# Designed miniproteins, single chains: the designs that were tried, part 37

Each design is a single chain, and the fold is of that chain. pLDDT is the mean over its residues in the fold that is shown.

## One batch from the design tools (miniprotein)

Design m1272
Fold by ESMFold2-Fast:
Structure m1272 (fold): chain A 95 residues (1-95)
Amino acid sequence: LPLVDPDFLELVLERVAAINGARFGKYDEINELIRRRFGRDSRLTKQQALSISSSYGYLLETLLQQMIERLRVVDPELARRAEEFVREVEKILES
C-alpha cells in the first residue's frame, strides 16, 4: 500500500519539508536536513517549492499524517523515524 511504502513515505516527508521550508523562509536549513537524512538535495528547488499551492501542500500534510498513523500499527520503528524527521522540521521552522 502507498501508505506503508518507505520510498513513497520519504518522498512525501521531503516534499512537505521543502514546501514548508520555502513558505517560512527556512528552505536552506530544511535542505540541509534533507541532505543529512536522505543523502541528497531536495528534489524541489526553492522556487518550485514556493510555487506549490496551499491546497496541494495541505493534501500532502494530510497524507503524511495518515501514513504515520498507519505505520504506528504496521511498522512502529519506521513511524518513529518519520516522526523524528517531522519534529526536526518543526524545530527549524520555529527557529
Scores: mean pLDDT 83

Design m1273
Fold by ESMFold2-Fast:
Structure m1273 (fold): chain A 89 residues (1-89)
Amino acid sequence: MDAYFKALSEVQQIMAEAQRAYEKGDYEEALKLYEQALKLIDEHAPEDLVTKINVLKNMKRVYEKMGDKEKVQAVEEEIEKLRKEAEEK
C-alpha cells in the first residue's frame, strides 16, 4: 500500500515537470519524464489503467507537436488496448 501511494505521488510530480517541459517546447525532456512516470506505474501500480492512459495521452500530444506520426499512431493503439482492458475489467 505505501509503495503504491508513494509511486502515485512521484508520478504526479513527474507529470507536472513533464507538462512544464512540454510548455517550454522541450519535447524530448517531456517524453523522458513521461517514460519515467510509466515505469513507476508499471512497477508499483500496474492495475491503475486510468493513470497510465492519462500519461499516454500526454505523450501523444508531445509526439503530435514533434510531427512524429508513427509514434502518435503507436501511442493511440496502446491507449485503445488499455481502454479495452479496462472495459473487460
Scores: mean pLDDT 83

Design m1274
Fold by ESMFold2-Fast:
Structure m1274 (fold): chain A 69 residues (1-69)
Amino acid sequence: GKTVEALRRALEHVRRGDVEAALRAIGEAMSLTGDGRVRNLLSLAAKHLLDGDFDGAIRHLEEALRLAE
């Protein structure tokens, strides 16, 4: 669904180091999801990105993707 597509885009942008595009995709996924667990993981991923912790962001986005599928 649209949430899974947004999460996959966020992961691709993080892996490319495109923080701005990743944050936009995370925001899109947050607006699309009805799952509080997914929203919490997305908030943590955004915080890690802003701190420059791309590995932390990837871990939380991968967990969110598994829950959204």
Scores: mean pLDDT 88

Design m1275
Fold by ESMFold2-Fast:
Structure m1275 (fold): chain A 103 residues (1-103)
Amino acid sequence: RAAEVVARIAAILAPHEEEFLALNDDPSLKLSPSAIEAMEEVFRLVAEGTLALLEEAGFPEEVLERIREVAEKALELIREGRVAEGIRLYTEETARLVDEALA
């Protein structure tokens, strides 16, 4: 299942690899609309997979709800072309919420 999701993500990102590599060097770089759409699709797959794994691991529903809220905020930033900001928000807040739940 994880390998299938990773393969799907790779296929979605492959046509936009040069744009994403450039974005890694300069987070303020403006992505094409098709690259933004690809990142939205990838982000949805990652967010859904993350929630499924945490739910299976027995994380509290309150934590899962907060992670869904963070994912929606991150997705909005990605739609606005603020891809790096959206990804940072999601990764930082999800890590914080997971750490708090494990404390």
Scores: mean pLDDT 78

Design m1276
Fold by ESMFold2-Fast:
Structure m1276 (fold): chain A 110 residues (1-110)
Amino acid sequence: VVEELKEAAEKGDPLSAIMMTATAVALGDHETAVRYAKILSKVASPGVLELAKRLLEDPSVEVRVAAVEVLKGSAKDPRVREEAIKALEEATKDPDPRVAEKAKEALEEL
């Protein structure tokens, strides 16, 4: 079951990738959360935007950096572009410079 969800997420299925990312975050597995969040950065979906906003509040810097990549991808979808840009602007205020710099770079590329 876990292997099937992992394969679906790796093939770009947004629901499987959202579920794998959310589960990894809940378990404190930031490495797995980052891996699946990067897959989501290539998939534009309203559900992906909500997950990315949640990831920006995670205590792990690596997870918040991945959230910035997801938001940058989401901003390519006109349905959620404005909200994704607003979330990226909030990420530029992150206390960790790795997150703040990545958010600034993402905004410059949009």
Scores: mean pLDDT 77

Design m1277
Fold by ESMFold2-Fast:
Structure m1277 (fold): chain A 79 residues (1-79)
Amino acid sequence: MLDEKEINEGMIRITFGVLLVEAKNAGSAEAIELVRRAEKALEEGDFDAMIAYLTEAGKLLGREEEAERLGKLAAKIYK
């Protein structure tokens, strides 16, 4: 059963997946690497690094605002 926290965590995972797919479709090895580093930073609890990597990847893919919003949402959920 999905609660509000699980829904928000699902949205974070979906956005990582979307950015990774877009990076692959764009052929941007740099954006792919940044998304993977953001995922690792999230797993390590380094939310500042995660937000920085997501924002940079989003900027390369033309989705800077979406990536920044995701980073802020993740930081709010995981704190």
Scores: mean pLDDT 74

Design m1278
Fold by ESMFold2-Fast:
Structure m1278 (fold): chain A 100 residues (1-100)
Amino acid sequence: SEKEKKREEIRKKVDELSAKILAVEKKFKAYGKTDKAVAQQALAQVKALLKEIDKLYKEFKSILDSIPEPSLKDSIDLFYLLSVRSEAYFLEKRLEKLLA
């Protein structure tokens, strides 16, 4: 169905966002503690990714709220998105504290 296609597209976008967050965190762990410019760039990237995650969350939540009985897969995919959001949020807070 059209809704199934949209859910698969959302899952793919979550995977892409997860990979981007992990890449930022990896670069920060390698260089960000000794290079303030790397930490500043990482913070800007994480803030941009959090905006993308929030937009995707609203889109996914809207789709799920339109379904009378969401599947277990839908719940797992939502928890995965929320997990990625949590990781990005805590990375943002660590970077803000370092740059304070």
Scores: mean pLDDT 83

Design m1279
Fold by ESMFold2-Fast:
Structure m1279 (fold): chain A 62 residues (1-62)
Amino acid sequence: AEEEALREAREAGRRLRERLQAGEISVDQAFAEAVATARRLSERYGVPLERVLAAIEEALFG
């Protein structure tokens, strides 16, 4: 459960990074989508929001 949530979080973060680097989204839009994705994954897997969000942010910003 937790490992699966963090795997999906990192994948989501990488995709957001690609879109940000391509100029498809702004930094503010990337943050908003990261928070929304973190909420969905936290609810789905029962993992704390802050842990999922941290994993997305690490993948998104390096």
Scores: mean pLDDT 85

Design m1280
Fold by ESMFold2-Fast:
Structure m1280 (fold): chain A 89 residues (1-89)
Amino acid sequence: MEHARKALEYAKEGNVEKAADYLTQAVMQLSLEKAREAVEKAAELAGEDIDPEKFKTRESAALAVGILSRKLTPEQQAELAEYIVELLK
């Protein structure tokens, strides 16, 4: 939860690199199924066609979210962070 909230804070500040780092850490706190949902959302926002089922581990999903999030605008990173906050409930 705290990592996703920090990601949202940094995204709102326009700090893309810190937002991406905290998004990666937040995804590592999810189940594999929810981590794949985070990849799907990040890919949608980035305009990338990625099959989330190809990610077999939370680590691979978290890495993918980190890479994709660096392609996002601060507004899109904030949307992704809010989505991950909901997944952590």
Scores: mean pLDDT 85

Design m1281
Fold by ESMFold2-Fast:
Structure m1281 (fold): chain A 80 residues (1-80)
Amino acid sequence: VEKIKEVHDLVEKALEYVKQGDLKKGSRLAREASVKSFFELGDTDISTTLIRASKYAEQGDGKKALELLEEALERTKKLV
């Protein structure tokens, strides 16, 4: 439960940074959430979605990064 909340909080922070136009911080936090999701939750679907979000943010595609972060956030909510 606590590990899922940690991933959720990281995704929420990444989403806020992307909304503010800080794609570099958003990308970094999305990557951190992806690593935590893979190693601590064993969830490859959320991890893959977060890696994709991080890559789009790195490429300057804030809209696609935002869409994928919102998808990951909803998936994390359903795992609680």
Scores: mean pLDDT 82

Design m1282
Fold by ESMFold2-Fast:
Structure m1282 (fold): chain A 89 residues (1-89)
Amino acid sequence: MLEEVRRELERLHEEALKEFEEAKKTMKPEEVEKLNRELTRKLQLRAVELLLKVSDEKEREEILEEALEVARKSKDKELEEKLKKLMEE
């Protein structure tokens, strides 16, 4: 399970990088920065969702706390709100 989650996250990260590289070629710097934030948020949320499916209660708490700390440090309030909703199920 953990190896499957890791491989899926790698695939998602590769797809995000490809989308970001294409955007850099055609979009304005402001749009590229916005896309980067959106892709990072989407990837982090998906990573947490996948990890929560294979984790016990203690691991779930640690994963959510770490993700919330990352969201707070990046000042991504939307990501923080979505992570809090995942805690409530």
Scores: mean pLDDT 75

Design m1283
Fold by ESMFold2-Fast:
Structure m1283 (fold): chain A 67 residues (1-67)
Amino acid sequence: QPRPLPDAREYTLDQLAELAGVTKEEVERWMEDLGLTREQVTVSTADEAGVRALARAIKAYVEERKK
């Protein structure tokens, strides 16, 4: 059922990956390792500051994992 969202801030995993500078698979790995669900990630993207904080956290996690 087509339902337009009032806010374009509802990020997909692909959009979060692009913002963090990582792959979608790396975002999914980060979520699994921290025990986060897609719903929890969506709630955290409800505002711009939350989106940026998540992207930074994902990037830091991925960079540490690659070392």
Scores: mean pLDDT 66

Design m1284
Fold by ESMFold2-Fast:
Structure m1284 (fold): chain A 81 residues (1-81)
Amino acid sequence: LDDEIKKIIEEAKKKIEEVLSDESLSDIEKELLVYNIILDTADRVYELALKVVSEEEAQRISIEVYNELLSYYEEVKKKLE
């Protein structure tokens, strides 16, 4: 589970960097695409975790992934400004 979640997080981080580095996208388009990546990733992690842990633990893990990716987005955004 942990290895699969880490892989999913790293794939999501790469997608966020690709979106934020795309000079053809407006700031609004970048924000929308990044939020979609974060939400889709949190949902995917939740579904994966439900196979192994309780619903309560799966929800907690999903929230932690959401927060990690949101923090990552804010940090990468600051570097590109």
Scores: mean pLDDT 82

Design m1285
Fold by ESMFold2-Fast:
Structure m1285 (fold): chain A 63 residues (1-63)
Amino acid sequence: GPAAEKDAAAGREAGRRGDGTAAAVASHQANLLGDKEAGEIGAEAAREAGDEVAARSGYRSTL
């Protein structure tokens, strides 16, 4: 939904700026709302920033 879309966008923006932890947190919040796609987008952004650990913590199964 709109909230998940905004969370995914915020996560990608944080990841692009090199803030993998912020991106992972945003994707985690999206996953808690039941929006797996938004969570995966945030995790991908965190990985792109070069923060593999933060990217993994953004995954649904790493809660």
Scores: mean pLDDT 59

Design m1286
Fold by ESMFold2-Fast:
Structure m1286 (fold): chain A 98 residues (1-98)
Amino acid sequence: SLELEFEQLAALAHMALSVALLEAKNKGVEEEAKPLLEEAARLVDEALRRFRAGDLEGAAEALRRAIEVLRELEKKTGVDTSAAILAVEKALAFVEEA
């Protein structure tokens, strides 16, 4: 089912965000990184909620905002967000083709 596939993509994005948080803690930049990672996680959850409601455009917008937040995090902290960005981009591509 399309909903189950999107739920799996959202779960992968959350896993990648958890890895980025662990890297932030190891670099000693967790206080600066945490609010941006929490915002990205909130946006992924918003995308899932909107997708379930049939709002594909709103889901795509939330995912694009999550990518912007992750790019800002990398610029501010040097935390590697590439895996998280890739996971969110994969979810975005799925929504745009749904």
Scores: mean pLDDT 91

Design m1287
Fold by ESMFold2-Fast:
Structure m1287 (fold): chain A 89 residues (1-89)
Amino acid sequence: DEDKRDRLMAQLQRLAQALRDQAPQETIEKILKEISELSGVPLEVLKETLEKADKEGMTPAQKTIAIHHVVVDGLTVEEAIKRAKKLMR
């Protein structure tokens, strides 16, 4: 579904901007909920991905790429973080 894909990509771009702007956690969670609804990936998996990426000291761009790998490529949280770190280093 091209429309669903375009909406998912728009929410990923919105997430990237919110992370760069250090938006409140409530704003980040609203964006993650939209990504969850569009992708079918549980919200808790997306929250876990961001929490682990944050603990790893990942940039806003790397955090967004990790979420992209989970929702678009169907990767596990661990593999998504590993690939996002390699891409940006």
Scores: mean pLDDT 84

Design m1288
Fold by ESMFold2-Fast:
Structure m1288 (fold): chain A 91 residues (1-91)
Amino acid sequence: MKELAASPEEIRRRVEELVDRVSKEDLTPQQLVNLVTALAIEAVGALFSGDKETARIIAEGLERLADVLQGKYPEIAEFARRVAEKIREAL
């Protein structure tokens, strides 16, 4: 074993904290794209390992990020929504 498996509770808390921070902090477009991309990679890893609960939590977080970003960065919001949609299609 290379590392400890994160619990769904830990993943949910991290995603919720991240969404809350994005809503309150003035992050750069590059930082926002990096965050969405990191969540996408984690979701792909979860799907590949059969961890549907983790993938679902990340999809929900990405949907909330898209809602938060819709007014300020609509293109990044669309990116987050598309990633969430693809995760949901794979569930």
Scores: mean pLDDT 80

Design m1289
Fold by ESMFold2-Fast:
Structure m1289 (fold): chain A 75 residues (1-75)
Amino acid sequence: SKEKQIKEYKEKAKEAEKTKEESRRSMEEAKKAGSKKKLSESIVLFAELAGESSEFVSERIKKKYEEKAKKLEKE
C-alpha cells in the first residue's frame, strides 16, 4: 500500500541518519587517536576522507528517501 511505502521510506531515511552519525563519530575517533599519536598521519587522513564521503552519501540517501515520502504523501 501507499501508506506502507511511505513508512518504509521514512524508516530508510532514519537509517541513513544513523549511518551519518556513526561515520561522524568514527572520523572524530580517528582524529582523536591521531592527536595522541596512536595512529599514523596517513591513516588519520584516510579515515577523515572515508568519514566525509560516508557522511555525504548518507545525507543524500536520507534526502532522497525524505523527498520520496513527501511526494507519495502529496499524491
Scores: mean pLDDT 82

Design m1290
Fold by ESMFold2-Fast:
Structure m1290 (fold): chain A 100 residues (1-100)
Amino acid sequence: MISEKLLEAQVKEGLGRLLAYLGKYEEAIKYYEEALKLYEEVNAEPRELAEVYVNLVLAYGKIGDYEKAEEARKKAEELVPDDEEIIELAKKNLEEGKKA
């Protein structure tokens, strides 16, 4: 609906991914949560939200919040239940997040 909010959501998601790449998982989570809020406000496609949840699975796992990591995995699967690629990626991120 609003081009500016969609762009802001995409920028925040990108910053979250960059911070996660740098090992700054707590900061990455904050940007991912901001991106989710903006995507929800613009009624973005379910796959766009699911991609953010997939990234949250890894970030929560890396900081030891396995409960939040599993919740994020379930959210991604609920958003795109027939998207085998997203479902497999969420499962991989859950396992990778548990590894030190």
Scores: mean pLDDT 86

Design m1291
Fold by ESMFold2-Fast:
Structure m1291 (fold): chain A 68 residues (1-68)
Amino acid sequence: AEADVQAVLQEFDLPQEAAEEVLQLLQALDFSQGSALAWLRFAFEEAQIEANPQEKLATLKKLVEALS
């Protein structure tokens, strides 16, 4: 599960620090479940609308916080 999450984060070209921050947020939400991986893919699809990496990360963090 963690390896699968890390692979998705790397697919979206996030910096290592940003990827670790997202992983920490998802761990609080039991990211080991299949539903968490499906949600992560959804969140990244939404974040892809942003061309700027900083805006992409901000959108992703907002979506993760809303899930909690």
Scores: mean pLDDT 62

Design m1292
Fold by ESMFold2-Fast:
Structure m1292 (fold): chain A 86 residues (1-86)
Amino acid sequence: EEEKKKELEELRKKAIEELYELALSITPEENHPLLEELYEEALEKGLSVSLFALEILSRLTLSKEQKEILAKKVQELEKELLKFES
């Protein structure tokens, strides 16, 4: 059980990293320093994928298409984490 919990935390970190990489790919270069700051904060505070996505959405003005791309990625990552918890 403790081992499974450690694996889940590592999967969360990877999920945060994947969301960060996606965010970098869809946002202008001028927003990348802010995204890096949010990514570092998410790792330090142990934020969930959803909370990290919310921080991005609150600090950046994103198009409907960009928001949809991020939301889909969050759903995919959360589904993977939930399957591991099962």
Scores: mean pLDDT 80

Design m1293
Fold by ESMFold2-Fast:
Structure m1293 (fold): chain A 74 residues (1-74)
Amino acid sequence: SRQEELRRFLAEVLAIKLMYEGHSLEEAVEAYRRFVESPEPDWAAAIAALEELLATASREEIQRLHDELAKALA
């Protein structure tokens, strides 16, 4: 569903934000899984993370971190 796609997208955003702040890939992957698997994920925190990434990180940095996360989730 579109809601599940949005959930996974925001989980990726939250994980990328953690990596951007210097957290390990392992911590980012764990945060991703907790968000996806949670019956009541913190939607507000994930949206805030998206807003902060868009304000502070370059497109190139976001893409690089996204590719690293995607490889770890494969």
Scores: mean pLDDT 87

Design m1294
Fold by ESMFold2-Fast:
Structure m1294 (fold): chain A 84 residues (1-84)
Amino acid sequence: SDEITVTVNVIHPDGSVETKTLTVKKGESKTVTVKIKGTDEEVKITVTVNEDGTISVKAELPKDSNLKAEIKKSGNTFTVTISE
């Protein structure tokens, strides 16, 4: 197995929280697309579980977007804060 369950909390610009739970195998990545509330924009969040069991999270904003993303880690939980 070697699967890790990762929780991603997306905080929208309005302060609302959307939670995604992903189960990812070591050496693999999964991407979720989140529509940002109050905007016509989407953010792609990619969760990678490295072969050593460390977890990397990347947030990809649309090209030329005025949105900002900040990522914070607490154990297997990542908080992605989206702001304008």
Scores: mean pLDDT 85

Design m1295
Fold by ESMFold2-Fast:
Structure m1295 (fold): chain A 89 residues (1-89)
Amino acid sequence: MLGSESNSAMGYIYKQTNRQQAAASYLSAGRFYERAGDLEKASKAYRQAAQLGEGRGKVIALENLGPIYKKMGDEESAEKAYKQALEAS
């Protein structure tokens, strides 16, 4: 067990690690909103996950974002998301 006083805050200085953790949280939020039928909030959450995430997490976010945009009638944004997923893989 490590000291927990203000030491937990020092993790926030590691931007890349914190971005990956935030990306995972936004992926969960996107799935929650998608299941709730809130496509607008789902698309925003998946966009944040894609912007903050790296590697597989980013690809998953972009792959989920495509179908959301198609359901919203935004075919151009859906195609762009799929293309970005392929480029990130």
Scores: mean pLDDT 74

Design m1296
Fold by ESMFold2-Fast:
Structure m1296 (fold): chain A 103 residues (1-103)
Amino acid sequence: SIKKISEGIEKVVKSIVYIKKGDIEEAIKYTEEGYKYFKEGKESSKDISEKATEYVEKSVEYIKKSIEYMKKGTEEDKKKAIEFNVESGKYGVKGIEEYKKKE
């Protein structure tokens, strides 16, 4: 649903704040919560818009990359994790926009 995807975006944004603070454990937690929300949003909305579903799937893939880079632990990897979370959020927004067109 749009609500679940919005919650996913909020979790991803919060994760970026924790990465910048150096609290990687909390950042991973919020990124994983974002993953769950995007998965639930995709599943509950998949029959509404194929294009929106594709965008949310890209959000999920970027989240997976963000978590992997956070776990690698270098400062360069943490910067890439932020970039991946930003991209995840952008695709989440695009997913919401496409779902709204189908109401």
Scores: mean pLDDT 85

Design m1297
Fold by ESMFold2-Fast:
Structure m1297 (fold): chain A 72 residues (1-72)
Amino acid sequence: MYEEAYKEGYEFAKRLFEKLTKTTSVEDAANAAIEAAKKRMDQLIKEGKSIEALGFYKGAVEAVLEAVKAAA
């Protein structure tokens, strides 16, 4: 479950970052993708899925960091 949530967070943030970089700066796209992932993490915590929430957010942050490095 954690590993699956990590992969979901990674793919979610990667796709959102790629979409946002078509219309905004790399910095704004990165911040928006992380904020969207945090909102999803908070929702999972409310549902009692704290381990999945941690996995999702970790995956999302890693995807954004990798995408920013590739864009530099």
Scores: mean pLDDT 84

Design m1298
Fold by ESMFold2-Fast:
Order: structure tokens, then sequence, then C-alpha cells
Structure m1298 (fold): chain A 95 residues (1-95)
């Protein structure tokens, strides 16, 4: 339904905002870390790309089907849930 579609889009927007907040925190931590500049840039680029992908999915959800919005919500939720662990794995590989 149109109402269900709007609710899903709103949930995606909330998750994208939460992901942006986590991304900003991670970038601040990376900038204050002992990582080399090249390694800092790699982590920051990964985090920024994750946020950009989530923003793109939000934009697509607004014009797509209800089913597309459900899939995009799950994708953004997964990115939010996993961003800290993915960054930690990346940092461990770079050191």
Amino acid sequence: SDDQHQQLVQQIQTQVSNLQTQADSIINDVNNSNLSQDNQDQVINFVNQTVQTSQDLLNQAQTGSVNDARVYLQTVQSQYDNINSQVNMMVNRLQ
C-alpha cells in the first residue's frame, strides 16, 4: 500500500541518519588514531562509500516499488549493524 511504502521510506531515512551518525564517529576516531594517512584514507573512503550507497538506496526507495523498499531497508539495516565490525576488521588488516 502507499501508506506502507511511506512507512518503509521513513524507516530507511531513520537508518541512513543513524548510519551517518556512526560514520561521523568512526571518521573522528580514525582521524585521531595512530594509523598512517594512507590507511586512514582507506577506512574513511570505505565508510563514506557505505553512507553514499545507503543514501542512493533511500533515493531509489522513494521512486521504486514497496518490495524494493523492503529490500533496501534490510540492506541499510545490515550496513548499520555491521559498519563497526567491518571497520575493525579493516583496521586489523592494515596493521
Scores: mean pLDDT 90

Design m1299
Fold by ESMFold2-Fast:
Structure m1299 (fold): chain A 64 residues (1-64)
Amino acid sequence: AFTEEEENIIETEYAEHGLSKALLQKIGEKIGKKPEDVAKWIQDREVKVGVEDLKAALDKVLGT
């Protein structure tokens, strides 16, 4: 699970810079989490608000 501070870091970085593999790595380094865990948190949150395009973008960035 992520703390409120970790979630704020993810939201801020994602909003400012957009989604990329490099962004996921940098966030993971800042909060001490794996990039795939950060990506899953973003995907789960955005899918809950109905952003289907984000899932496609995440799949492309993660190489799945």
Scores: mean pLDDT 70

Design m1300
Fold by ESMFold2-Fast:
Structure m1300 (fold): chain A 73 residues (1-73)
Amino acid sequence: MKKLREQIEKEVIESFRNMVISLIDLFEKTNKLSEEQRKKLEELKERARNAKTPEEILEVIREFDKLAEENEK
């Protein structure tokens, strides 16, 4: 059971990682962003690519949400 659980967790993390990266890509393509904002988005994408736990993915989502709010003001 442990091996199956670890595989499911890995697949779930990979799916969420890909989804977050896609959302960041979409936001970057649909909004006019400063060079600084684009750099921060690229850093968030790299953090998402390297995320190994759900907590790390949630942290990326939180930072992305904050950056998206700052862009609207």
Scores: mean pLDDT 76

Design m1301
Fold by ESMFold2-Fast:
Structure m1301 (fold): chain A 103 residues (1-103)
Amino acid sequence: DREAELERAEALLPELEAQKEEVIEELKKEKEENIKEGLERLLKSLEELLKKWDDLDEIEKRAAQILAKTVMLTAEAVIESKEGEVKELAEKVLEKAKEILEK
């Protein structure tokens, strides 16, 4: 069931939020170039979803919002753990994720 899979994905979000402190500590030790590459890929994915938003069906929109929530949590963790260019990129990713969640 596609809908049941989305319900299970949504159920994991509180656990991801609960692990935010641990993710922040791990990100502090991670190489900034690796984080930057990851954030650039996420930003591109969110921009592609926004461009085709009106063409998405109800289930696809729900999947996009679940992805956006997960990406938002990741971007927030980077903002709390890094400074400079990587933090600025994470702030852009956070803004795009919020745009999807506000739809």
Scores: mean pLDDT 81

Design m1302
Fold by ESMFold2-Fast:
Structure m1302 (fold): chain A 100 residues (1-100)
Amino acid sequence: MAPSDEEIEALIDELFDALDTDGDGLLDKEELRRLLQVLNPKKPERSDEELETAMKKLDKDGSGVISKEEFREYMKEMLSKMSDEERQRLLEEIRAWIES
């Protein structure tokens, strides 16, 4: 069954909370690096340039950290550009990472 928008939002929130190890509601550069590894497990290494590019897309206010709201917007936009099969696979990989 295709995940509902509510299920997708809940999974995004769980992923954010799992990455936000100090619980401050913000992601730093190293927590974002872990996110990029989860999103593409076949590419375990991330360059600082890829991380900076992701930060610029997520960090709308230029604070150097990513809020939960900015993260949700980015994840929703990314998922909307994927096929149903790609989206389902990514959501399964995210769920597996959170549960591991």
Scores: mean pLDDT 72

Design m1303
Fold by ESMFold2-Fast:
Structure m1303 (fold): chain A 60 residues (1-60)
Amino acid sequence: GEELAERGERLLALGAILAGQGRAEEGVKMATEGKELLVQGGVPEEVADRGLAAVKAIAA
């Protein structure tokens, strides 16, 4: 539902912040959980995957 999608987006945003701070492993882990919550919340997998890919790019 919407709560799962909101939590997923929050985890992706936090993952991006952590990755940008050089905490790459923590950021990617958080973004991966965020992706799973987004998909469970009804967000298309392609959109959730792009969010995770953006965090991985920041972490690289």
Scores: mean pLDDT 84

Design m1304
Fold by ESMFold2-Fast:
Structure m1304 (fold): chain A 69 residues (1-69)
Amino acid sequence: MEEKKKAAEEAALKYLKSKGLEGEVVKVDVRGNTATVFVRTETAIVALLLEQQEDGSWKVVKEAVFPKL
């Protein structure tokens, strides 16, 4: 089991929920101390770039919204 992947997914969903957004994680790509999480909402796909902090927590560094067709 990839603990980093699970922690990044949880951090991404908590971040979106704090902004009043809800969705389903469709892809997670973990690369060392960075992760990209793709979340599907009703109208868009949101890509979140996360960076692992010194204490092991994940922080959203960048957000990109890709509207569907």
Scores: mean pLDDT 78

Design m1305
Fold by ESMFold2-Fast:
Structure m1305 (fold): chain A 95 residues (1-95)
Amino acid sequence: VSPEVLDADVELTLLIIRLVTSKKAFEKAKTPEEYAQVIKDLEKNIKDLEESIKRLEELVKTGDPTAEEGLRVARDILQEAKEMLEKAKKALENM
């Protein structure tokens, strides 16, 4: 495994942990301030995921199957983060 693929895997794992943390925070949120913090954290995570996806797309050009799997997972996590962001924004708007 190339060092670049290992670095991408570590970064993706951290981004998944951040999404799980945001999901738990969203489930526990009761105040406008708590929803605003969830939105801020999700927006940052989405930016970092989009950057990670760009790196993985370049690695996929090398034909590495590990990079292809990482790209698939990163895209799935990005979609989940975007869906959660929309739900958090609607929750805040309705308060």
Scores: mean pLDDT 83

